Designed miniproteins, single chains, continued (3). Designs and how they scored, part 83

Each design is a single chain, and the fold is of that chain. pLDDT is the mean over its residues in the fold that is shown.

## One batch from the design tools (miniprotein)

Design m10881
Fold by ESMFold2-Fast:
Structure m10881 (fold): chain A 59 residues (1-59)
Amino acid sequence: MEKEEALEANDQLEQRAMEGTAALGKALADEGPYGEFVEANQRAALAQASARSREVIEK
């Protein structure tokens, strides 16, 4: 298994997910404070998931 390729794919997926989260935050800006709250929570969850995936890939 090519760990380097897997890590790059994981990084690209995280980047795309973060872009989607930013777009969702903009859409939810009409809801007032909920947009910022949802975006922050999703970014935290994505960062945690990405870190965990990286640990699994590097094993």
Scores: mean pLDDT 74

Design m10882
Fold by ESMFold2-Fast:
Structure m10882 (fold): chain A 70 residues (1-70)
Amino acid sequence: SVEERIEEIAKRRIELIKKSDYPEEVKEQLIEIIEEQKEKMLRLAREDPEWAAKNADEAEEWLEEREKEE
């Protein structure tokens, strides 16, 4: 489902932030932002699943590229 994809995208984004060289305070702020964006996207996906799926497609392509770089 689109909801499962949104949750997996947020999880993958958080893992990239945890692996980054950012200071711990910056990592905490970025993770909080990702969690807030996830909740907002889940709400919007209920009302506009087609738009949410398109956004998920773009996010997944971006994540695949980033994850290949370690």
Scores: mean pLDDT 82

Design m10883
Fold by ESMFold2-Fast:
Structure m10883 (fold): chain A 78 residues (1-78)
Amino acid sequence: MPTVSLSRSEARVGETVTQTASGSSPPTLEWRDERGNVLASAPNSTSLSLTPTRPGLYVKLASDSSGEDGRPVLVLPP
C-alpha cells in the first residue's frame, strides 16, 4: 500500500505543492479537485507537483494494486 506525503497541506493559488509516495511498487499519483476531476496524473511515479490555479479543496492520491492513500490540500485565494 502506498503512503502519501505532502510538501504542504495548505497552499495559496500559485504556490507549488509536491506529492511524494513510498511503497514496494511505484504507484499512480493523481491530483483531483473537490468534484473528483483529475487535474494531473503520473503513472509509475513517486513524485507529482501541481501549482493550483483556483482555490478549493484538492485531494492527492497514490494508488497501486494493493490499495490507495490520499491526503487533502486546502488551496486559499492568492
Scores: mean pLDDT 75

Design m10884
Fold by ESMFold2-Fast:
Structure m10884 (fold): chain A 98 residues (1-98)
Amino acid sequence: SLALAEEGLELFKRFVREGDPADLAEALEKFAEAARLDGNDATAASYEALAREIRERGLTREEALELLARRMGGPISAAELEERLRKLVAEEEELRAR
């Protein structure tokens, strides 16, 4: 669902700006719901597992970013991921304002 994906994106933008891991967990839960409605059960299960780990372990902002970076399988550090996400959010907000 587009609406669920947009809700997830707004929560994700809030996490990037404000650093609350609860916003990241909720964003992942919304992305999981959207993926499941689109028939992508594997992606939905992956997002649900990440959200659950963040909530159950009470992860800090830095720990949540490190977990996300590891799950993406790239050589990117948590700090690099945060910087790229902040830039992406800023670029999208600027584009939407036009």
Scores: mean pLDDT 74

Design m10885
Fold by ESMFold2-Fast:
Structure m10885 (fold): chain A 94 residues (1-94)
Amino acid sequence: MRAEELRRLGEELIRRGKELLKLARLLGYGEQSAEAIAYIDSLPDEVKRELLEKLAELYKQYGKDGGFKTYQELTDEGNRLIARGEALIAEAEA
């Protein structure tokens, strides 16, 4: 595989992984995770409002994909995608 192809695929996987980690944090709040609740409740009211609005949108999106995933499952999947993406970029630079 060409270095440019490996880098492009790696960057895409990292992007998707980061999106899943953001979603995981927001879903953790909805699942009543004490850690996620404490974090979001510590934020300024305007930031908390924006995150809760985004959470409502993401719940609708994830409900259409055939099942609600847990905070932990999305965190694990996000981290796995980031690790794979970083490995592909490292291979492209070798």
Scores: mean pLDDT 68

Design m10886
Fold by ESMFold2-Fast:
Structure m10886 (fold): chain A 55 residues (1-55)
Amino acid sequence: SMMDQLTQQAQELVAQKNELNEQAAKETDPAKKAALLKQVDAVSDQIFGVMDQLS
């Protein structure tokens, strides 16, 4: 169902966010760290969009 697809998508996005956060935490270059944190924000926005659909 569409709800099952959205749930799977949310789980995958959470995994991506965790991966990016780990990379950002280990990054010592400020510019690269900022770019990774921007990606975290983008993925967070996608998670909110999917969760809004699940509500």
Scores: mean pLDDT 86

Design m10887
Fold by ESMFold2-Fast:
Structure m10887 (fold): chain A 72 residues (1-72)
Amino acid sequence: LEEASRIAQEGLEKAKEAAEKGDFEKAKEIGEESARRAQETILEEDPSAVATARVAYTDVLKAVEEAIKEAE
């Protein structure tokens, strides 16, 4: 779970940087990839943690979406 959290945090930071530069499409792509990687990391560690992985995916996407809206 620590690895998945690290992936999510790094992805959010990179997405914020892209959004601040005005590249909203890249910010969304980074967010989606980071959310997917975090979900996959959780499932690789525990294949039965489907609900936990889904929540992590959704949380990362929401955080990135909010960052993009704040940057415009």
Scores: mean pLDDT 77

Design m10888
Fold by ESMFold2-Fast:
Structure m10888 (fold): chain A 66 residues (1-66)
Amino acid sequence: MVDQRVQQIRDIGDQLASEAKTQDAQDAIRSAERTIISAVRDGRDISPEAARAALQTVRDVAEAQS
């Protein structure tokens, strides 16, 4: 169910944002999370594992560029 998928992605985003070392990384994770949730609600088949990988990449890039 889409609502369960959205909640799983939110839980992943919350965990990764809490582990983020910079405010820029936290903001980047939250922005990417909103984009992923919007895509899932629009019918894109994004797994929680794919969402985690994408959000981890966003965090790592933001922390490296800060």
Scores: mean pLDDT 83

Design m10889
Fold by ESMFold2-Fast:
Structure m10889 (fold): chain A 82 residues (1-82)
Amino acid sequence: SMTEEGIRKGAEGGALMVKGAQTGDKELAAKGAKIALEGVKLLTDPVVAKAGGMSAYYLAKASGGKEAEKYGEEAKKVGEAK
């Protein structure tokens, strides 16, 4: 289902952002943030989507890098719009 795919992409993106933060790999963090954003776009439940978007935002911000932060901000906005 779209919800299962969204949760899976959120988990994958989150793991990549955490790894990027731990290793200082800003490109990996940006890749993770983009995947997490794609996941949030698939979530249909407003509470789950908002939580997913917020998590992506804070992980992206913590991992550093302008590109990761941009995807994280978009994920937060997409989640809040549901």
Scores: mean pLDDT 84

Design m10890
Fold by ESMFold2-Fast:
Structure m10890 (fold): chain A 77 residues (1-77)
Amino acid sequence: MSEEEFLKANLAENSTLKVKTDDPRLANLVSVNDGTRLSKAQYEALPRKVDPKDGAENAFVDEAALALLEMKRFLEK
């Protein structure tokens, strides 16, 4: 599965990182994301909110996507 497909599936279907920000394991992954970046193609592949007023949630999706990519890389190693 491509990284962009992985992000769209996992962010859209379960949104685990958004719901479980209280989980210290996920919070630590987001912090580690400081050195990790989405490619432009992966960023553009992310599901966009219809309501552009919720900019904070869109920014959170970016960080969640970075954490998911880091998790995927650990699974692929």
Scores: mean pLDDT 45

Design m10891
Fold by ESMFold2-Fast:
Structure m10891 (fold): chain A 66 residues (1-66)
Amino acid sequence: ATAELRRALLAVRDADGTIPSGRAVELMVAHGVPEAAARAIVERFKLADGTVPAGALAEAAGAVLA
């Protein structure tokens, strides 16, 4: 659940703590986050370069799964 998703997001993050937006959506959906919610969370936290902070995503996804 939330801990597994957090570990998966952190495992694929680059050195600055971000992951590509498409990969973030895939991992969230694989861990039980509804696709629409995953996309909305990613868009909310997406940076100008198309990446998203892994920590912010894990927290937001945990709230959806609660």
Scores: mean pLDDT 75

Design m10892
Fold by ESMFold2-Fast:
Structure m10892 (fold): chain A 82 residues (1-82)
Amino acid sequence: DELDEKFEELQREEGAAPPKRPELEELHKEYVVAVVEAKKKGLSEEEFNAVVEEVEPLAEKLKEERKIEEIAEEIIKKLKEL
């Protein structure tokens, strides 16, 4: 499952460091819910990959800052438009 594989890759990068901010836990839960809901709506593998590929270059620039929240919000917004 390509959707689960991409999500697992994103989750593993965060899993390397224990979550130390409660606000990030809430945002992460919203991200997971948005992904699951998009999958239930029949989101295609191509559609999800396009969203992830578009956000990946931005994610590299926004790593290690509060801007991680912005990456998650961008993915959520794009998934909700489907």
Scores: mean pLDDT 58

Design m10893
Fold by ESMFold2-Fast:
Structure m10893 (fold): chain A 90 residues (1-90)
Amino acid sequence: SSEVEEAKKRLLEAVDKLIEALKKGDISLEEAIELFKEYLIEMAKWMKEKGVPEEKIKELVKEAIEYFAEKAKVSEEEKKKLLEEVLKEI
């Protein structure tokens, strides 16, 4: 789906920008997690509005969270919490 590919591109670009801001000390890890969560929810709702199946939205959300967690050095507990909070809003 072109919508899934577009959402994936935007999410990964957003992660890269947040990681750059973290490395520069412009934001805290807690701020980066909150900003990423808000953007994930926005993108998930956009995909749902475009008719993307829920299963595909969930898979992309999981992929984006894994990418963010690896780069930001987020704990497994915080990663699980982020996933649960995002999926609850979809």
Scores: mean pLDDT 88

Design m10894
Fold by ESMFold2-Fast:
Structure m10894 (fold): chain A 65 residues (1-65)
Amino acid sequence: SAMEKIRASLAKNEHLIPELKKEMEELKTSKKQEDIAKLVANALWLSMYSEEGKKFSLELLKQSK
C-alpha cells in the first residue's frame, strides 16, 4: 500500500530526524512565510513517522504562535 511505501521511505531517513528537530526549533521563532512553511512541512513529515515525532511537532507548533 502507499502507506507502507511511505513508512519504508521514512525508515531510510531515520538518521535525519535529529537534524529535522534542530531545524524546526530554529524555525519556530521566524516570522518569514517560507520558514513557517518549512516548519509545517517538517512537522507533518515527523508526525507521520512516530508518535513521539507527532508530540514533538504539536508542542513546537504551539511555541511558534
Scores: mean pLDDT 71

Design m10895
Fold by ESMFold2-Fast:
Structure m10895 (fold): chain A 64 residues (1-64)
Amino acid sequence: MLSEEVKKKVEEWVDSLGNKLLDAEIIKEIAEKFGEEAVEYAKKYHLERTIEEGIELLKEAVTK
């Protein structure tokens, strides 16, 4: 089980990517620093954020 501190650091790292994809190189860095459990957490967090951003972009495109 990941500690809350590790989760926060993973979230900050993923957030720092902005609109960049969570690629294999970034996944390796997370795994090396925080372990395999952190990789699964980062993938979940990034996917949720990417979906939310995609929905907002679609709303903006149809409203303009």
Scores: mean pLDDT 70

Design m10896
Fold by ESMFold2-Fast:
Formats: sequence, structure tokens, C-alpha cells
Structure m10896 (fold): chain A 75 residues (1-75)
Amino acid sequence: EQVVEVEVAGYTTVLTASPDGLKVVTRDADGNVVSESEFPEGTHSIPLPDGSTLTVTVRDGEITDIGYSGAPPAT
């Protein structure tokens, strides 16, 4: 099991990779869970509550690539 923590725009996203796939939990600055998702192996684009996107690749129960792009909503 591999755990990676990413902090962006006041949110903490915890990525847990295991043989069962990828679990993604996003928390706000107060530690409240605002999003929880599960994905199989492969490459996934995960939208964050602030409008940014996290791209994660999982292979053989391990995270091999992580990227993110910030895109606030158009106002």
C-alpha cells in the first residue's frame, strides 16, 4: 500500500494505492472530507472542489505518475 498526500489551494488530497486500486480522499483546511472516490488501475483525472484537476496513474498497486493543473471556475 502506497500513500501520497497532495496539498493545493487549502485542500489536502490523500491518494492510497493498493492491489484493489486507487482510493482518493480530499479534505478541506479543517480536516472535513469533501470528496471520496475509488478508481481501478490506469490513468484517472480527478476534479478537486476548487476547480483544479489531479491526474494520477496507478500500476501494479503503486502510483507511478502524479500531475495537477489549477483551473479556477470562470467568473
Scores: mean pLDDT 75

Design m10897
Fold by ESMFold2-Fast:
Structure m10897 (fold): chain A 71 residues (1-71)
Amino acid sequence: MIYAITGTLEKPLSIDEVKKILEENGIEVLSLSITGNSFAAVVRTDKTKEEIREVLENELKVSNIEIKEIK
């Protein structure tokens, strides 16, 4: 499945660090941008929205998470 994700980073992380953490957790990054604390990504994964949310909250310390499934 493909998902569009937005959120706010509490911990200052580079694009490369965010991509590595997501990919190590079985979330393939198709696109990723960080502007200030704002995080936006398009990802491909077999994970559910709930499992993606858990990775974002626990591994990346992302808050204000919105996840939308794209076809």
Scores: mean pLDDT 83

Design m10898
Fold by ESMFold2-Fast:
Structure m10898 (fold): chain A 95 residues (1-95)
Amino acid sequence: MEEEEKAFEERVKGKKDDTKEEKQKKLAEAIKYYDKDGDGELEGDEQYKAALIVADFDGDGKIDDEEAKYLFSIFDVDGDGTIDQEDIDYIKSLQ
């Protein structure tokens, strides 16, 4: 266990200029890291923690509207591009 946590954080930390593919890869790795029992399901606190590590670009420990939009761009699997205020409010509700 040599700096694995720090390397993981550095690897999965989101950037504003990330492509959709890079966003999906980073979130998938964060989910896999927090899903330690391998059931494919994260508890609410773990979901929010995974979202923070990926989307908290400014390191303030909160998900703002821009960061929530980043997360929702990952979940737009059919590419319809519809991210509205209800989607942003949902991400914020994971706190």
Scores: mean pLDDT 63

Design m10899
Fold by ESMFold2-Fast:
Structure m10899 (fold): chain A 80 residues (1-80)
Amino acid sequence: SLAEQALQLVLQGKYEEAERLAKEALKKNPDDPFALGVLAVALLRLGENEKAYEYAQKALSINPDNPLAQSALAEVKREK
């Protein structure tokens, strides 16, 4: 899936490409908690802390057990 490809790009350090692909996944399914979590991590790595926080909160509102979103939210709160 596009969201799985976006996660692979995050693991490769290609954060801008990961953001683009995660956003494309969300165009097909706006409430995909996995794609929302991948987008939050990519945005956090790009220094977009406010947007990362918003997407992580949205992902957790859908699935509280989302590990990507939990990690992104914890990291953003630590940096504030």
Scores: mean pLDDT 84

Design m10900
Fold by ESMFold2-Fast:
Structure m10900 (fold): chain A 90 residues (1-90)
Amino acid sequence: MATIDAVDAAVDAAKPELLAFVEQMEKEGRLSPEDAELVKRIVEQGGLGTLIGLATLLAVHKSQGRDTSAIEELLAKAQEVVDAAERAAR
């Protein structure tokens, strides 16, 4: 039970950081403007939905043979936020 609540709270608190990370990737040319806008919408969804959305997008892009490095880094960043919040909640 506590894990879902911790994920929701942590992801919501980290939205500004995750959005800034997406903007940095777009500025570096690692995400197209179209992909960056889609990823921003997934992040703005919040909570567990952000993690599910990023994981789904990663799986879809991999199945299409697309470069997934930026999405993998963003998902890893989101997982770090969740892991840190889970450790702090203990």
Scores: mean pLDDT 77

Design m10901
Fold by ESMFold2-Fast:
Structure m10901 (fold): chain A 94 residues (1-94)
Amino acid sequence: SLSSLEQQKKKEEEELREKYLREAAEFARAQVDAMLAHYKDLDKVQAYLDAGEAKGAELAAGDTVAAKVAGGAAVGIVRMAASSVKLARESEEK
């Protein structure tokens, strides 16, 4: 059984993780918006995102806990950005 102190620490770590994921998603959206405003070329934006996902996946395959966490986060951020690009393309085709 976990002590009350251990349960509190786990809850704090989970709340911090949720906050981090939210902030990362907001950052990814702002980055995609800035790229779209600058380039107006969704194919170029997509190519940069695909390269970023590949680099993040390579880092996530690393042997350290820090590399696995950072790589997983990078892949997640890039996939959120890629979803925004897909929605922008669908909006322009109408």
Scores: mean pLDDT 68

Design m10902
Fold by ESMFold2-Fast:
Structure m10902 (fold): chain A 69 residues (1-69)
Amino acid sequence: SQLEADVLYALGLIYATLARKDVEKGNKEAALESAKKVREIADQLESLGATDLAEQLRKDAEEIEKLVK
């Protein structure tokens, strides 16, 4: 349902926010673990047909991964 997709998207944003804070603190391993969770949630969103939300989370994860290097 759309509600399920919205809840998953919110969870993805929480992990993305945590990852970005970990990047700022220099916690590279923690940031990458959170980015991995964002990608897993994006895969679940895609399986539900929420393609646009999945794409947004994948872009967030990609940006985080680039910041960590």
Scores: mean pLDDT 88

Design m10903
Fold by ESMFold2-Fast:
Structure m10903 (fold): chain A 81 residues (1-81)
Amino acid sequence: SKEVIELLEKAIELARQGNLDEAMALVDKAIAASTDPELRLRLEIARAMGLIVYAVTGGDRKAAAEVLAKELEKILEELKS
């Protein structure tokens, strides 16, 4: 739980900096560290949304990272509730 929160906080920080590749790598670590199937699915959906934006924008890493950050922020808010 705490490890997943710390990974997501760092992933959001990197995504806000436009660092999509490192943010995605931390999301993958958070998915691997998650024991909650619902949380894992939500993280996989957030990752997929970032990749979809990357694909449809023709490789806009900043646009993809912004969408990823917003989705991860929603997940973090619910985890801290």
Scores: mean pLDDT 87

Design m10904
Fold by ESMFold2-Fast:
Structure m10904 (fold): chain A 69 residues (1-69)
Amino acid sequence: GAVDAAERLAQEALAKGSTRVPISEAVRALTEEGGMSEEEARAVVERALLPDGRHVDGLALIQAAREAL
């Protein structure tokens, strides 16, 4: 589900020494793996969005996905 997809992205980012996930990767995983609509995925991403406007925080993404359920 969407939470599992978000957890996978957060774990992959941490394995690379970062907490940052690109917006495009987050939207794709939430839609293709998480079963969310593009609109739902974008709403989740908006809640986890970092100040750079290009990345989401992996832990915030997990929390936002949980709140969307």
Scores: mean pLDDT 84

Design m10905
Fold by ESMFold2-Fast:
Formats: sequence, structure tokens, C-alpha cells
Structure m10905 (fold): chain A 89 residues (1-89)
Amino acid sequence: MIELDVKVEHTGDKVTVTATVHSPRARYSMATLRLYDAAGNLLKESTEPAFPGQVITVTVDYSGAVVAEVTLLDPLTGETVTKTATVEP
């Protein structure tokens, strides 16, 4: 089963999202990171291959509250895992 850890941090005028991918299978998953403001507007979207044990970092220049949604997809099995984390100003 795919597992996902997500951390969101404010550093001045920047928000950093860190996602760590855990998978018992020695293959990559597709990771989609979406960052929203408090009103639900999409600030940034990134999609990339994520290998087991890989740490993915995405930054956005934003000084308000951010909701980060990270979705992993195993393209072979169709298994998905989604984690959401929020940071306040």
C-alpha cells in the first residue's frame, strides 16, 4: 500500500510543501501537488513522478493561508492516496 506524509510551512513570503512517498513496490507513483488559498483558488499545481522514499518539495510566493493537497497515483494498479495539510499566516 502506498503511504504519503505531507508537511506545509510558512517562511516569510513563501510557502513550502514537502511530501515524502512510501511504497512497498520498487516503482514510481505519479504525484500531483495542488496549493489553494483560503477561498479555494488554485495557486499552484505540479505533477511529477515520485519514487519510493523520495522527498518532493514545491514552493509558492504567497503570504496568506494555504491548503496543500497531495495525491499519489500508482499507474499500474490505479491505487490513489490523498493527503491534505494547511498552514496559517
Scores: mean pLDDT 78

Design m10906
Fold by ESMFold2-Fast:
Structure m10906 (fold): chain A 66 residues (1-66)
Amino acid sequence: NAEEAAQSARDGVRQAPTAAALYGKNWAAGVGPGGFDGGIGNSEEMARKGAQAGVDANPRARLGEV
């Protein structure tokens, strides 16, 4: 599920405060102070692009600190 992938990338950014500070501006500009808006509109395409951008921009998101 593309939306789940986007959520996972967002969770990774949230768990990496340094990276989140850098990328939060872009994410907040689209949604607000703490959101990724990958599920709005064309959710499948937007979620995939957002998730990929989040992971690529924040490699720590890949660690999935669970």
Scores: mean pLDDT 49

Design m10907
Fold by ESMFold2-Fast:
Structure m10907 (fold): chain A 62 residues (1-62)
Amino acid sequence: YEIEAEIDGKKVILTTTKKPKLGEEFTVKEVKFVETGEVIEVPENMKFKLVEKDGKLVLVPV
């Protein structure tokens, strides 16, 4: 799955193996920063949540 979100005010596209739900913990496979085109592989042991702020999805680490 590909999800549009923000990290620290930067627009990103998240690649996940499962569809995440708001407020639930999930694992991200890759993060692509839209502005730079940089792609970062995320370690499997890192978990995140999606939260809504000002009509935008924000990715936060847990």
Scores: mean pLDDT 77

Design m10908
Fold by ESMFold2-Fast:
Structure m10908 (fold): chain A 96 residues (1-96)
Amino acid sequence: SLKEELEKLRKRLEELKKRLEEVKKEAEELNDEETLKLVEAALETLEEAEKLLEELEKDESLSEKEKIEKLIKAQTLLLAAEGELYVAERRIKRKK
């Protein structure tokens, strides 16, 4: 169901946000400006995904097509942010 899918995406969003904030702190401590920039871009991507999830959760006026398009975009943004997180975590691990 859409509700179950939205709950799963919300949980994934919060988990990715927490991990990105942790990597951000480590990048700041290491003065790694390149990794910091990557993490900040990923956090911005998550903010866009969160806005789409909020629209899907609150807007009963959305057509079925609009719901599907927003859901796919939110999923794509979460996947992109996860990829950026993996790159950032690997960069930090190499510098420790």
Scores: mean pLDDT 85

Design m10909
Fold by ESMFold2-Fast:
Structure m10909 (fold): chain A 60 residues (1-60)
Amino acid sequence: MSPETAKRAAEQAMEAGASPRSVIAALKNAGATDEALQAARDVLLEKGADPQEINEALAR
């Protein structure tokens, strides 16, 4: 999965009311690379997601 695809997926999921944790979990389940997960993290932070929540989701 490309970083651009992950960013777009994160934006769409957040617009649909998904939690940051569920977005990260869905991307991991889809086989997202570390680069793609980092790109999604940046989008979630810009959308006002809690950095602690994102870090916990990335560690799982």
Scores: mean pLDDT 79

Design m10910
Fold by ESMFold2-Fast:
Structure m10910 (fold): chain A 60 residues (1-60)
Amino acid sequence: MESLSFDGGEKGKIAAEIAEKEMGLEVKEREVGGGTVYFVTGSKEKIEAALKKTEEALAK
């Protein structure tokens, strides 16, 4: 089981949404030092797929 964190900027928000809604991964939102960080937990394969989908969504 792997875990990955995203900064809570626009890219991190999109990545967290794809991971949770499209890949069915567990996403936890935490406020850290005045910003938001998203922690994604799941299989390495699903996390890598979520990252690829995020890059595709941002590039369109």
Scores: mean pLDDT 74

Design m10911
Fold by ESMFold2-Fast:
Structure m10911 (fold): chain A 59 residues (1-59)
Amino acid sequence: SRDLATYVALIRRYHKDHNLPLPSEEELRRFAAAMLERFGLALGPETVAFIDERIAAIR
């Protein structure tokens, strides 16, 4: 699916793959909601780039 659950899974997988600390469930849902609002139901290179930039800003 390309809904909130998909964005949560994508963000969670990204954190694991890059050995980053996993956010809380509430933080993950908030992040996913922001992604869904910005990009809608589409997943693409722009969505991945946004995740990368946001993760870099936290680090």
Scores: mean pLDDT 65

Design m10912
Fold by ESMFold2-Fast:
Structure m10912 (fold): chain A 80 residues (1-80)
Amino acid sequence: MPVTALLVVTTEPGKEEEVARAVTEAVSAVPGVLDVRSTVVPGHPVVATIVEAEDEAAVDAAKDAASAVPGVTAVSVSRI
């Protein structure tokens, strides 16, 4: 059964759209990730990324991939 997680990605101010695209691309490339959707949070230097993955290990790898994207300052993970 797929696991769904929310990645709350904090960005450098003014980089939200650039980071949203780069995070979506990086996370989509992770083995075991099934679906990725990113939304810029209005008024905040934050991108909300919903990840559907085969297991928790794929979610952890997705978090690591997002954290490696230039312009990302922090990533938190919540299972939903």
Scores: mean pLDDT 83

Design m10913
Fold by ESMFold2-Fast:
Structure m10913 (fold): chain A 93 residues (1-93)
Amino acid sequence: LTPEQVAEALVSLAVMQAYLELKAVERGLITPEEAAENIRRVFEKVAETLRSLGYDDLAEKVRELGEKFAEAVRQGNLEEARKYIDELAKLGA
């Protein structure tokens, strides 16, 4: 695997995790607070890994979008949260 392929896979993982956490909140399987904490942890690890691979700018964008997504979910603003998933998906394209 090339570093570029690993970076793309990590962004895809972050997108999938955000979508699953959002669906879990919508279905009442977890609280918004729990989902926000899960998202923050996953996105922090993804950003750390991207930075270790030399993708500093991408890492910072993933971290920022993760924080915005987590806060939107915590506030119950699920429409805003979906917009951040769309922005994150564009980073992997």
Scores: mean pLDDT 85

Design m10914
Fold by ESMFold2-Fast:
Structure m10914 (fold): chain A 86 residues (1-86)
Amino acid sequence: MKIGILPSSSVSEESVEKLKKELEEEGHEVTVLGNVDEAIEKAEEFDKIIIVVTEEDKEKGEKLAKYLSEVLKPLNVEVELKVVEE
């Protein structure tokens, strides 16, 4: 499937690259998104958007996941929250 990764500013580039590589090895097409506006604009290109946060940003990530799930529901895009340990 086509997957967008939306990392928070607290997530390292190494963690983002690792997740991207894992998803690509599973046969997915992966795009790293720079911000929420880009995620909304390009949402129709994706089957799933994964919001990636650290434990520090977990509450912000949960609020964003809820918001994007509501906004993107008509486009049939799945929204997933992933918390990475750093």
Scores: mean pLDDT 83

Design m10915
Fold by ESMFold2-Fast:
Structure m10915 (fold): chain A 77 residues (1-77)
Amino acid sequence: MIDWAEVEAALHLMQAAVHERIAEKSLEKGDKETAAEHYRQAAEHYRRASDLETDPENQARFRALAEELEKKAEEVK
């Protein structure tokens, strides 16, 4: 049986990591606007992964990552 919630959570985690990496690369280039946008995208994906997570520890971890990335997005501007 395929656990679609687990698959969906994994996809959100991968997308969060990709957006985080794009944000870091954008900052290296001095593109603060692109970096802020991708940090916000990464945060949104971590929140969705947290909502789909059944393990309380992982749920809390993903929420914390989302909050951290939202703060980074605000600090970049």
Scores: mean pLDDT 84

Design m10916
Fold by ESMFold2-Fast:
Structure m10916 (fold): chain A 95 residues (1-95)
Amino acid sequence: MVVAIISIGAKSKENAKKAKEGVEKFLEENKAKLPGVKKYLVEEDPVVPNVINVTIVAESREAAERAAKLIVEYLEENKEKYGILSVEVSFVEIK
């Protein structure tokens, strides 16, 4: 299994909340485009203000990368709407 973590930096607390709600809705509406994704979680970073973390648990590296790409493309298309300053992606392999 592979975990993808997408960290989203927003301009304000209000923008972070909108980004969180937008990503949650996007993932729910696009479940059919996420084959191999087992679970996902969208949450506010407990330490860094105005950061949202999207955690994707996937069956394979390919599934994790596909999901991350889809989410990043959604965020880039909505960058102005959600006041997004940064998007960072990391992958962790679980043995």
Scores: mean pLDDT 85

